# Designed miniproteins, single chains, continued (2), part 42

Each design is a single chain, and the fold is of that chain. pLDDT is the mean over its residues in the fold that is shown.

## One batch from the design tools (miniprotein)

Design m5528
Fold by ESMFold2-Fast:
Structure m5528 (fold): chain A 108 residues (1-108)
Amino acid sequence: EVQLQQPGSLSAQAGGTARITGTASGSDIKAVAWVLQRPDGRLEGLIADGSNRADGAPDRFSGSKSGNTATLTITSLQPEDTGVYYKAAQASDGTGVWGQGTTLTVSP
């Protein structure tokens, strides 16, 4: 079974940089994506397939993947970046798996 581990919470300052690192357990992860859940509950795609930014995602968002570790990097943090960030992955059998989410709080 594939499991995705993320930090539960992260605090950062406006204008700074946040890095959310997620680790996958298990083998043969086909794809990794990062999704933001807004405080109102809406989901927004940020990164698709490891490092490709989703349509409409700002240049401030970037993704990287190395082995079982994937990192979402957000530069020039803004208050609207506050929310819950989910790592999603597709296992080799096509099963979708979601991480437990990281709550990012951006303080001025």
Scores: mean pLDDT 76

Design m5529
Fold by ESMFold2-Fast:
Structure m5529 (fold): chain A 114 residues (1-114)
Amino acid sequence: AEAEERAAEAAAEAAGAAGEAANAALEGDAEGAREGAEEAEEAAREAREAAEEAGGAPGAEGAARGAEAAAEGAREAARLAEEGRNLEGSIAAGAGATAAAAGATAARAAARRS
């Protein structure tokens, strides 16, 4: 239960970081997008560790996958912003943030039913 809740919290943090990277990319702020990517990567690592501790419970696994998608999207946002492809970068990070948010929600719902 606690490991599943930790996976959900980490996925929510990854979603927030990817959202910040998406906003930074829209403004052409590659540095801000890189900061968001670093934060999302850390959160994704925490979510994966929590999912492993939860024994791969479906909710925790979903949260970890979502957080990993947020980290990947935020990384792409930073790269694309450096190339001046601001909208494409924002879309990549936004998709990752959405996946992480969905994972967090599902994991929390699963943890509450346990």
Scores: mean pLDDT 87

Design m5530
Fold by ESMFold2-Fast:
Structure m5530 (fold): chain A 74 residues (1-74)
Amino acid sequence: EDPNEYLRKGRELEAQGKYAEAGEYYEKAGRIYESQGKLKMAAFAFAVAGDAYRKAGKEEKAEEMFRRASQLLS
């Protein structure tokens, strides 16, 4: 699976106001980048997932994503 295509799909969904679905695709991209050892890309993907989840009103899920991003950059 291509994490770059998941980032693209997330951006398309976010442009449509589908923030919860966008967050799911960004989170999937983050998990794939993390499994590939691409920690900066994974942190970026989790951070944009957190922002999307927050826009969707999913604050707990947003906080989870931001914690994951911070852990990868520590």
Scores: mean pLDDT 88

Design m5531
Fold by ESMFold2-Fast:
Structure m5531 (fold): chain A 72 residues (1-72)
Amino acid sequence: MQPLLNKAARKLYEAQSEEEIRKIEEELAETLRKLGVPEDRVRELLEALRKSVDEQKRISPEGKWAGAKEFN
């Protein structure tokens, strides 16, 4: 699960449009559902991920996501 969250965070960080963001979130949500994660937990993870990425973009807007292995 964590590697999937880290990959999604990187894609969200690099996303240039709301359409790309929605597609990334949809793909992650489907993957989490296939892994048996409950819908309420999927929503919590997506919200936490989005907040983390938005915060990172504010700190380093031109940079690349630097998360090595784990999403915190």
Scores: mean pLDDT 70

Design m5532
Fold by ESMFold2-Fast:
Structure m5532 (fold): chain A 85 residues (1-85)
Amino acid sequence: SKKEEVLKKNNPLSDKELEEKIKEYEKELEKDPNNYKAYLNLGDYYYLLGKYEKAVEYYKKALELDPNNVKARANLEASELRLEE
């Protein structure tokens, strides 16, 4: 949602907190590799860490599982734009 993206810009989580969330969702994907929400969240957390190549990878995977996901598409485009700066 737009509110979630505004919160990410104004009050980002610490790198340590982001790394812990990444580990949690990577573990969820080991149990359920088709969990599109886990891919979306991993994309979000890698984006917040400034790891835009990994963010792009995870958002693309989320879109493979849910191709009509407007948020995943928008965040993919934002991540790709960051790689061209």
Scores: mean pLDDT 78

Design m5533
Fold by ESMFold2-Fast:
Structure m5533 (fold): chain A 75 residues (1-75)
Amino acid sequence: MERVLRLSREALEAARAGDVATFEALFREAAEAAAREEAAASGIPEARLRELLERGVALLTEAARTGRPIEAVEE
């Protein structure tokens, strides 16, 4: 978990700097680490968790690239 949080923070800092490529790379690495940890903890197949997390990474990378607001995610 700690590694996933660290990679996610580094990815967000890259996004804030406008470095979408670094954001995508770091967030993808965080997603892979999260999938491995969750598969071990929950018994859900790693392949399924990776599929869901890779889809999430793609959506977040696209949002960062296009700069569109994600109002529904805020309070």
Scores: mean pLDDT 66

Design m5534
Fold by ESMFold2-Fast:
Structure m5534 (fold): chain A 59 residues (1-59)
Amino acid sequence: MEEAKKLKEFAEKQLKLDPDNPGAYSTLADAYEKLGEEEKAKQYREKALKINPNHPLAQ
């Protein structure tokens, strides 16, 4: 939980500075999932995919 909290806060700060950062959205989604906030995790994951639809691990 401590790690997820720090990860979330760090990613949120990055998004405030660069809202077009798909990596930060992906990290934020992972952090929210670990915190049990599945709805927010889903929203941020969708945001990351919209910014970077050609994910290198698409398969």
Scores: mean pLDDT 73

Design m5535
Fold by ESMFold2-Fast:
Structure m5535 (fold): chain A 107 residues (1-107)
Amino acid sequence: NPEAVLASHELKLINGDITPEVMETFGLSEEEAKEIQEKAKALDEVTELMRKSEEVLKAYQEALKLYKKGDIEGARKYLKEKGYSEEEIEKVLKAIEMGKEIESLLS
């Protein structure tokens, strides 16, 4: 069943479980696979932080609103003003990007 195989590979892709079969299905290079894995890891880490902290959840939601408007610099500035480090800001932005990729795949 090609549709069931594709759906299985899409779920693995969004989870960062990039097997050789997933790479072949989506025509991914090793570099592209690594980038997706890093974004998926960032999404998992930020999701866990949001589960433990309402402040992190609210910060993520406001950064996401700015990102969706195309105001990436505004999102960075907002998170910096909230006391997040540059490394933490990059992790949040990667998590937002992965969330957008998932939304695109499900559409």
Scores: mean pLDDT 79

Design m5536
Fold by ESMFold2-Fast:
Structure m5536 (fold): chain A 80 residues (1-80)
Amino acid sequence: SLESNRASPEEIEAGFKRVEDLAKKAVEYARQGKKSQAASYLTAAGIEIVALELMGASPETVERARKLYREAAAETDKLI
């Protein structure tokens, strides 16, 4: 199996927290009626999920990140 020395548990945890923070900000901006800003933060959250996959994050971690994204996207769509 190929292991990446760049993808430490700390780096994966930091990546997951970036997804959480970006998804949360997307919903916060949507609640303020700031559609463009909300969409920008959702896009950034999606990019961070791809980064987590490339870092070799566990399937469970990726699934949790995708769930946060889907919930934020659904909430954003309801608010804007």
Scores: mean pLDDT 82

Design m5537
Fold by ESMFold2-Fast:
Structure m5537 (fold): chain A 75 residues (1-75)
Amino acid sequence: LSEEMKKEVTEALIRMSAAVADLAIARDPSIETLREAIELLRKELKKAEEAGLEETAEELRRRIEEYERRLAELE
């Protein structure tokens, strides 16, 4: 794969993972699910930052912040 194709694939995979995390929380907004989703999103954020996907990284940071707020309220 070319560098450009690798970047596009990475972005698509990150967006899919974020959508899975969002769906999991929507179905089960438990402390356990929130922790798992935050952990997943943090891993995807690192990948986005390493790939230079600034907009995607910003979206992931906002999702993580929102879920961390929800987790804090439940703990």
Scores: mean pLDDT 82

Design m5538
Fold by ESMFold2-Fast:
Structure m5538 (fold): chain A 72 residues (1-72)
Amino acid sequence: MEALLEEAQAALLAGDVEAALALADELAARYPDDPLARAAALHAHALAARLRGDEERARRLAAEAKALADAA
């Protein structure tokens, strides 16, 4: 799991939204009960929303991701 999480985070930092979404969705599918895996998926979707100009959705998804990561 940790390797997939790190790859997803690296893709997000590099701005590779397509790779980040694919890795995050794979991580969430493999570890559905892991809050860090869900947080990674939410962060990737927040980035995608921001790039589409949906700032409200991006903010909500980022806040959910942070809450899950902080609770883990």
Scores: mean pLDDT 73

Design m5539
Fold by ESMFold2-Fast:
Structure m5539 (fold): chain A 68 residues (1-68)
Amino acid sequence: SMEDLKKFNEVWEKYLKGELDPEQIEKLIEKARKAGNERLAKMLEDFLISVSDKETVKKYSAEAKKAG
């Protein structure tokens, strides 16, 4: 629904502003599922996967700089 898209956009905007981290997004996925909003939960899961990839790269880059 359009309401699900609006809720997703609010989460995305907060993440861009640095107000949400990946762990908090994971909690929002659980909350959406408990509310029966499986579509919103799926959209947030896809977003979390994308965010996790960036965090993983950042972590390995930091370790590489400390080793070299």
Scores: mean pLDDT 75

Design m5540
Fold by ESMFold2-Fast:
Structure m5540 (fold): chain A 55 residues (1-55)
Amino acid sequence: MRRLEEEKRRWAELAATAAANEEAAERLIEEAERRSREIGEAARRAYEEERRRLE
């Protein structure tokens, strides 16, 4: 009986960990998209400044 209860507890713990990891992954994706956008804007700004310098 204890073995079955321990197995159920371990399975519930694994399921909770999987759900938490999925949520964390989604947050990381959102953060990466935000940073990617910022990098794109910075690169465009740098390109415009360099073009102005070359004039």
Scores: mean pLDDT 76

Design m5541
Fold by ESMFold2-Fast:
Structure m5541 (fold): chain A 69 residues (1-69)
Amino acid sequence: SALAEEARRLLEEARELAEQGKFEEASKLMHKADELVKQLEAQGDLATAEELRRELEEVSRHGVLQVIR
C-alpha cells in the first residue's frame, strides 16, 4: 500500500540520518513512520503494520536508541 511504501521510505531515510549523526532529524522521520503504521492498524492491515513496527524497532535500536543509551 502507499502508506506502507511511505513508512518504509521514512525508515530508510531515518536509518541513513542516524548513521550521519543527525539523530533529531532521524527521530522526526521515525515519528512520521509510526503515525503511518497507526493508520494501517486503523484500516485493519495488521500484518503490514506488524512488519513495519519490527522495522521501526530495528532503526530505533541500531541507529538512534542505542546511541542515546
Scores: mean pLDDT 77

Design m5542
Fold by ESMFold2-Fast:
Structure m5542 (fold): chain A 73 residues (1-73)
Amino acid sequence: MKLASAEELKRIAEEEAKRAVEAYKNGDWSTAARHLAAAGIVIAAAYLNGDEETAKEMRELFKKAVEEMEKLR
């Protein structure tokens, strides 16, 4: 099964993580949650495609987004 290319999945995950942080900074917590969920789905898609290295990189981007959000508490 092919969901997307590894490059495309990584780009989407990075963009979604970035949008989640920006939404959180603006107090749009439901929007932030939606973007975090989208990033998580894309990471899962990378694993399903067998792109383990790309999935690992995407997980690090996700962790950075969560850390950025925690700094805003």
Scores: mean pLDDT 77

Design m5543
Fold by ESMFold2-Fast:
Structure m5543 (fold): chain A 78 residues (1-78)
Amino acid sequence: HLAEGRRLYAEGRYEEAVAAYEAAIAEDPDDAEAWHNLGVVLFQLGRLEEAIAAYERAIALDPDFADARANLAFVRRQ
């Protein structure tokens, strides 16, 4: 599911990428990368509050996740 989500995101198929990352999270809810990638797709869709929540979850699972911290800071400035 994680690889499928990344492929769909690269293709611009953002709603389908959300579903793929949600499926990845259902299989492994502690996958910080899946939460981060979900946040990136949600941000592209303009779903800013949901993107923030996904990034916060990724950081809670991996406090040193630099990309998630950078993306959260960026979204909060919007």
Scores: mean pLDDT 87

Design m5544
Fold by ESMFold2-Fast:
Structure m5544 (fold): chain A 67 residues (1-67)
Amino acid sequence: SEEDEEFIKKLEERIEKLKKEKKELKEKIAKKKNPSKEELRELEEIEGLIALLEAEISVLKKIKEKR
C-alpha cells in the first residue's frame, strides 16, 4: 500500500539524517589527537541505530513482496 511505502520513506529519511550526524561526528573525532570515550560511544550508538532501522526496512520490504 502507499501507506507502507510512505512509512519506509520516512525510515529512509531518518537513516539519512543519522548518516549525516555520523559523518559530522567522525570528522570532529578525526580532528582530535585524543577522542573522548563519550564521543566514541556516541558514534557506536548512531551506527547501531542505523543498522536497526536498515534491518526494519529490510523486513518491511520482504513482507510487502510476499503480499
Scores: mean pLDDT 82

Design m5545
Fold by ESMFold2-Fast:
Formats: C-alpha cells, structure tokens, sequence
Structure m5545 (fold): chain A 62 residues (1-62)
C-alpha cells in the first residue's frame, strides 16, 4: 500500500541521512585521495536521498 511504501521510504531516507553525517564527520579529518573519495561518496549519497524524496512525493495522498 502507499502507506507502507511511504514508511519504507522514510526509513531509508533517515538511514541514508545518518550515513551522510558519518561520512561528513570522516571528511573533516581526511586528506588527499581519501578526501576526494569521501567527497564523491557524499555527493552520490545526496543524489540517492534526493531520488528517494522525489519518489516519496510521487506517492498518492488521499
């Protein structure tokens, strides 16, 4: 159901946001190639979050 899908999407978004905070914390102490890798992972993660939020917006509301 749309309600179950909404709850699943919210859960996934929250989990990814938590991962984003962890990666940003690691980025504060990272240097060189590690820093570039973390920046790329953070950008990809942000993209995934945006995609899930857009999917959530497409769900029908009563």
Amino acid sequence: SSHEELLRLIGEILALIGELFDLERKLETAEGEEKKRLEEEIEELKKRIKELMEEMRKLPEP
Scores: mean pLDDT 82

Design m5546
Fold by ESMFold2-Fast:
Parts: sequence; structure tokens; C-alpha cells
Structure m5546 (fold): chain A 55 residues (1-55)
Amino acid sequence: SIEDLLKEIAELALKRNVPEKDAQRIVMEALRLLEEEGASREEVLERAKKLIDEI
């Protein structure tokens, strides 16, 4: 589900010690990609990983 994907992204950010506000921005971007751009789950997860790595 979308909720499971967003939870996975949030857990990954937590594991990588991403600050809460940055983690929230990454989760919001993931939701935007899914809802607004119709991106695949794989594309969203890869984009989230790149954003986490940039912090």
C-alpha cells in the first residue's frame, strides 16, 4: 500500500539519523510523486534514498 511505502521511507530516514523535519519533507515528496506524477513505487523509493543520502 501507499501507507506501507511511506512508512518504509520514514523508517529508512530514522535509521540513517535524518532530522525529523527533513524526513517529513522526504515523505511529503514521496507522496507528491505517487499522487501528482504517477511515479512507480520503485522510482519513489530510489528518489527518497537519494534525498536521504544528500542530508
Scores: mean pLDDT 81

Design m5547
Fold by ESMFold2-Fast:
Structure m5547 (fold): chain A 80 residues (1-80)
Amino acid sequence: MEREIDRGALDVAAAMYRVALENLAKKKGLSEEQIEKIRAEVDALRDEMLALIDAGASTEEVIRRFKEGLERLEKEVESL
């Protein structure tokens, strides 16, 4: 059974979460500069996950790290 996270699936997930966090930031009244920073942090998390895939990390490890990173970013947005 092939359930590996491929780069395309990760890119789609990252794009969806970028939109979700951007919408959360807009609801909080954050500046466009702060929203751009959040987008950059999501892109950095995506790049970190791609590096883990290249290093031979398991699907489970990549999913765990990605979720941890997203939870951290959501908390950062909520604390602003």
Scores: mean pLDDT 77

Design m5548
Fold by ESMFold2-Fast:
Structure m5548 (fold): chain A 110 residues (1-110)
Amino acid sequence: MDEELEKALKALIEEVEKKGIKIEDITELNEEVIEKLYNNEKLSKEDLEKLLAFLLSNNIISKEQSLEENLKGIAEAIKKMLELMNIEVSDEEAEEMARKLLETIVELQS
């Protein structure tokens, strides 16, 4: 996988950790963030920070994990969040959503 994606993800994780943002419960995550991701709408920096804070607080992602492990974790989390909203997605669709999230992070770090 792309070294640029790994670097951008780790940079945003460090930024979120420095801000001390913790979102432990999925009910604290704005449903609109997940809907925007599903509809291929651009996430704001604030939306991304909230989503990353949730993933970090639940040990789904970390700086110590590989890009592939973080990507898989994000994809599985997105799929589970969408299932709670009665939206079914394939593993491939969830992986595409996770990749689009990382691409948006790269744009913000560029």
Scores: mean pLDDT 76

Design m5549
Fold by ESMFold2-Fast:
Structure m5549 (fold): chain A 82 residues (1-82)
Amino acid sequence: SEEQLREEIELALLTMELALVKNIIKHSQTPEDYEEALKLAKEILDRAREFAERSTSPQVRAWAEDIIKEAEEIIKELEKKL
């Protein structure tokens, strides 16, 4: 469906944004970069949680749950650096 395709595109974008956060963690060392990465990771977490809760697609929910788990681990790592 068009709805499922839109949800899959949004999850793909969240996955790419999460990859950007990981890049910041690996290559940046400033508190400002870590604070920006933390803010982005929290926004990704909130958006992924909405898909996990509200999507009628099992595949979309499963992908969102994977993003949630990874975002939570990244948030813990970033909070240790701040």
Scores: mean pLDDT 86

Design m5550
Fold by ESMFold2-Fast:
Structure m5550 (fold): chain A 76 residues (1-76)
Amino acid sequence: SEEELLKKKKEELEELVKRLESILDEFGELKEKVEEAIKKAKEVLNDPNATVKELVDMEMELSVFELVLAVRKVVG
């Protein structure tokens, strides 16, 4: 159902926000951009009219920061 999908996508985004907040200091010069993206994600999470698309788009935007950090850890 759409309600079940919305709940699942909200939970996934909430978990991602918590992960990024826990490692925020690891982003260095990107910290401000990550904080702005987290703020935007929290606005979507607090919107009772948020669509699945908006939740997915926000999750994708935040996931890019995890990928960037992972690449930085590999390349030094």
Scores: mean pLDDT 84

Design m5552
Fold by ESMFold2-Fast:
Structure m5552 (fold): chain A 75 residues (1-75)
Amino acid sequence: MENDLLAEQLLSLGRMAAAVAKMSEDLEEQIELLEKAIKLYEEALKLAQDEKLKEEIEEEKKRVEEEKKKLEEEK
């Protein structure tokens, strides 16, 4: 379904944002990029209709949220 394809694309973009965050030297930039990844995952969840895809997006979102929380605690 087209919505699931768009959700997969948003998931991929979120993963890219999270990867770029890990390469950043600035703590604030890392947090902002992880926030962008979370927002992309939230948008993907709105579009996703496949249960397995929803589970994958939710797992990625949870992982990125935990990573962001750790960075915020280091600040």
Scores: mean pLDDT 82

Design m5553
Fold by ESMFold2-Fast:
Structure m5553 (fold): chain A 63 residues (1-63)
Amino acid sequence: ARAEALKLRREALAKAPRDMSPEERIEALRRLAEELERLGALELAELEREAAETVEEMRKEAK
């Protein structure tokens, strides 16, 4: 499970467009966290949720 979770995370980061809007990045990070939870990688899922919250705060600053 952990190896598959790390592979999923790495693939998602490699495929993500670098020019994503903050909203698109938040959505992608939340989806990644859900997939990591399904694989039982709860610690990695929590990190991706925290990353989404960080992007949301950055968006709030730009607002």
Scores: mean pLDDT 70

Design m5554
Fold by ESMFold2-Fast:
Structure m5554 (fold): chain A 89 residues (1-89)
Amino acid sequence: SNAAKEAIENMKKFLEYLEKGDVEKAREYLVKAIEAFSQLKNPKAVRYAVAAGLAGVAAIWAYEQGDRETAISDAKVAIELAEKALELE
């Protein structure tokens, strides 16, 4: 679906910018991914999408606290959860 494609593209850009240290850009793409997740209809997919969004927010928070290693790890978890959400639609 278009929403699923938008969600994964934005989550991948979120991770890319977080890895580059551009937290402001990473946050912008995470917000776009969360907006795309809101269009998912399968209840199982929605649960994984919510988990992906929360992991992404946790990644941003960890980065802002100076824990870059945890931030990247949490962002990776967010991507894995987002991909599972897309598989379930």
Scores: mean pLDDT 86

Design m5555
Fold by ESMFold2-Fast:
Structure m5555 (fold): chain A 118 residues (1-118)
Amino acid sequence: GPKITESGGGTVAVGGSVTLTAKASGFDFANGSVAWISEPPGGGGVGVASLSSDGKKKTYADRVKGRATISVDKANSTAYLNLSNLEKSDTATYYLLVSPGSNGPVLAFGEGTQLTVE
């Protein structure tokens, strides 16, 4: 089955930037959509950014608009989330969700990558 490994978290200063990375195996990003979600310390996963399977439609949560960039390296089955001008409210565990299409089932979850902003 598909596997996802998220990385790139850690402790980062307020006002800094980070690039979160998710590598997939057993899943072709060319044929699926991807979304980054965040789970804050209080719980409850919320959407951060999404990218359609054709790479043409990007959606960002209002709280990160202008600070976030989602991208995919299809050849290497790797998704990225760049977050700039970090705020303490960005502290969360970040996960990549993958779907065979915009209305398809979620295929995989990874263990996530923890980001702490202080």
Scores: mean pLDDT 81

Design m5556
Fold by ESMFold2-Fast:
Structure m5556 (fold): chain A 92 residues (1-92)
Amino acid sequence: IEKLIEEAEKMAAVVRAHLARVLAEAAGWDPALVAEIEAVVEEIERLIDETLERLKKAKTEEEAKKIIDEFEARLERLMGELEALMARARAA
């Protein structure tokens, strides 16, 4: 479990660094599009915090793996939504 938590924390750091770059790129874009991007970024950050909290409470390695699988599926969806918004903004 400790190794899975450490790995998840490292993944969270990489994702957060990417989100910071996204927000920096979006700085100065249309305010409505920036607000939509910020909303998705906030949802991803909330997902990370919830996942790390759940992992700390996991009693078994199997439970921890299920939490990580759920996290990866939800993260993939939210990252897809974020990339779609970024593509729309870049095309405008």
Scores: mean pLDDT 83

Design m5557
Fold by ESMFold2-Fast:
Structure m5557 (fold): chain A 99 residues (1-99)
Amino acid sequence: SELEEFKEKAKKKHEEFSKELVEVLRELEREAEENLEPEEIRKLVARATGLALRAIGYLEEGEIKALQYIKQGKLKEAEKAFEEGVKKAEEEIEELREL
């Protein structure tokens, strides 16, 4: 019950985060295509890819740690681990927006 409630909340937040990341990347692609030369686009894509992969990695790390704590009955520690992963992922998305 508590495990299922946490999984549903985590899934919803993961889906919202993934949607936000995709929207940021699409906006960067549109701006790049309108304003940048091919070499600059290549450099932007490389940097954006690195930041996006790091953001996803932090979110997944948070989820894995949270699941490990849930298996131990440590729901508050699970929540904290997930929130820390989300915070780090959001920091990478903010850097992505600044490109």
Scores: mean pLDDT 82

Design m5558
Fold by ESMFold2-Fast:
Structure m5558 (fold): chain A 81 residues (1-81)
Amino acid sequence: MLSEEDDKELVELAEELAKLAREAAEKGEISEEEEKRMEELSKKIGELDKKGGPSKEALFAEVEASLAMMSLSITRLIKEK
């Protein structure tokens, strides 16, 4: 299992990723800066997840982030024009 500090960081990173993805989906557009930030967050989340098993809270936050990213992907496909 992750340390409490790593687990808390994972939750915070996942929540930030979900927020950014939802904001981009609502706008129907994404800046290069926002895209890079989401990529960095995804990488850090993946690194922490591989370091140890997340808590139930962290796992739930990761699921929420995944759903938000999926919603963004769908929005980008719809608003590609």
Scores: mean pLDDT 77

Design m5559
Fold by ESMFold2-Fast:
Structure m5559 (fold): chain A 84 residues (1-84)
Amino acid sequence: SMEEAFREAEAVFTGLGVAFRAGDEVLSKHELTPEQVQELDRVALSVAGEAAERFVKEGITPDLLEEAYREAKERVEKKVQELL
């Protein structure tokens, strides 16, 4: 249905927004090489997909947005520690 497709698209865009915000925050705190940035981009896309799937299943709520952002930030920060 069109409503189902719209809900899925909204979840995907919201997930991307969460992941990119987490990535931008980490990039602002660390001096990274272009190669390290590419590795973080891969993690951010993976996190975005997981967040999108969760938003489709549970709906987009303030609490879930905050939880998704926290999880995204933790995964991105962990990857930075592995790269440094």
Scores: mean pLDDT 82

Design m5560
Fold by ESMFold2-Fast:
Structure m5560 (fold): chain A 75 residues (1-75)
Amino acid sequence: MEKAKKTAELIRKAREALEQGRYEDAVKLFEEAVKLSGGEDVPALILLAEAYRKLGQDEKADEYRKKAIEVSKKR
């Protein structure tokens, strides 16, 4: 499961960046993880929204929260 392994590694690094206050790095890493998951990893979308909120980019944060809700309604 090459995509799952790489996605998990990106999420781990992104969470580390969030803990260190490196919000721009966290956003980039979470964006890459979301792209690798095909845009349907709800936890990654929520964390990406959180990272954007930490940057003060509320419009982007709202966009990814809406995507997470939309995906969570899919079977």
Scores: mean pLDDT 80

Design m5561
Fold by ESMFold2-Fast:
Structure m5561 (fold): chain A 95 residues (1-95)
Amino acid sequence: SLEEKAKEYEEKAIQALKDGNKVEAARSFLNAGKYYEKLGDYEKAIEYYRKAIELAPDSPVAAIAYGNLARVYEKLGKLEEAQKYREKWTALKNA
């Protein structure tokens, strides 16, 4: 069911992009990333969190995505990348 939910949010994101709705696409990519993270597919989680940030860079969606990227990079032992994303998360959260 986690893989099915990840695919559902991928499809929603693609449809939102076709409809020109960048905010909805960002939210859907964020959710796809969350399900791939739960599946342990950290490469896809990172890819979709980055897409969410690109589509809505100064948004609550981007803030959540930066926090999630920091966590994923910590799990991968990439502490420098984790710190950079945590700094981005903190800046957006405190703005």
Scores: mean pLDDT 88

Design m5562
Fold by ESMFold2-Fast:
Structure m5562 (fold): chain A 59 residues (1-59)
Amino acid sequence: SLEELAEEAKRLLEEALKKGLISEEQAKRMLENIERAYEEGDEVTLKAAIAELKELLAK
């Protein structure tokens, strides 16, 4: 579950970057936050990142 959340967040991040919705610098910061949240078992932060990226991609 936690691994699946991290994988989904990374996939959405790559899609947002590919579509030009975020900068490479922003993507790097978000990736670091996702990886840290995964290592710390922070499911809330991973779910928040997924929700934010889904909102960006929905526009």
Scores: mean pLDDT 85

Design m5563
Fold by ESMFold2-Fast:
Structure m5563 (fold): chain A 58 residues (1-58)
Amino acid sequence: MPSAEELAEKARRALLAAGVSEEEAERITQDILERLKAGASVDEAENLAVRAALAAME
C-alpha cells in the first residue's frame, strides 16, 4: 500500500513526464500531499495529478 509520500512522488514524476515544470510540479505535489494527509482519497489525489498533467499538455 503506497504511503502519502510515495503517492506524492509518483504524482511529481508523472507531472514532470507530462511536461510540467519542476516548480509547478512541486506545488501540485505539495497540494496532493497535504490533501492525502488530511484524509483525501487516493482516487481524489490521482484525479488531481491527472488533471494537472492534462492541463500542462493542453
Scores: mean pLDDT 74

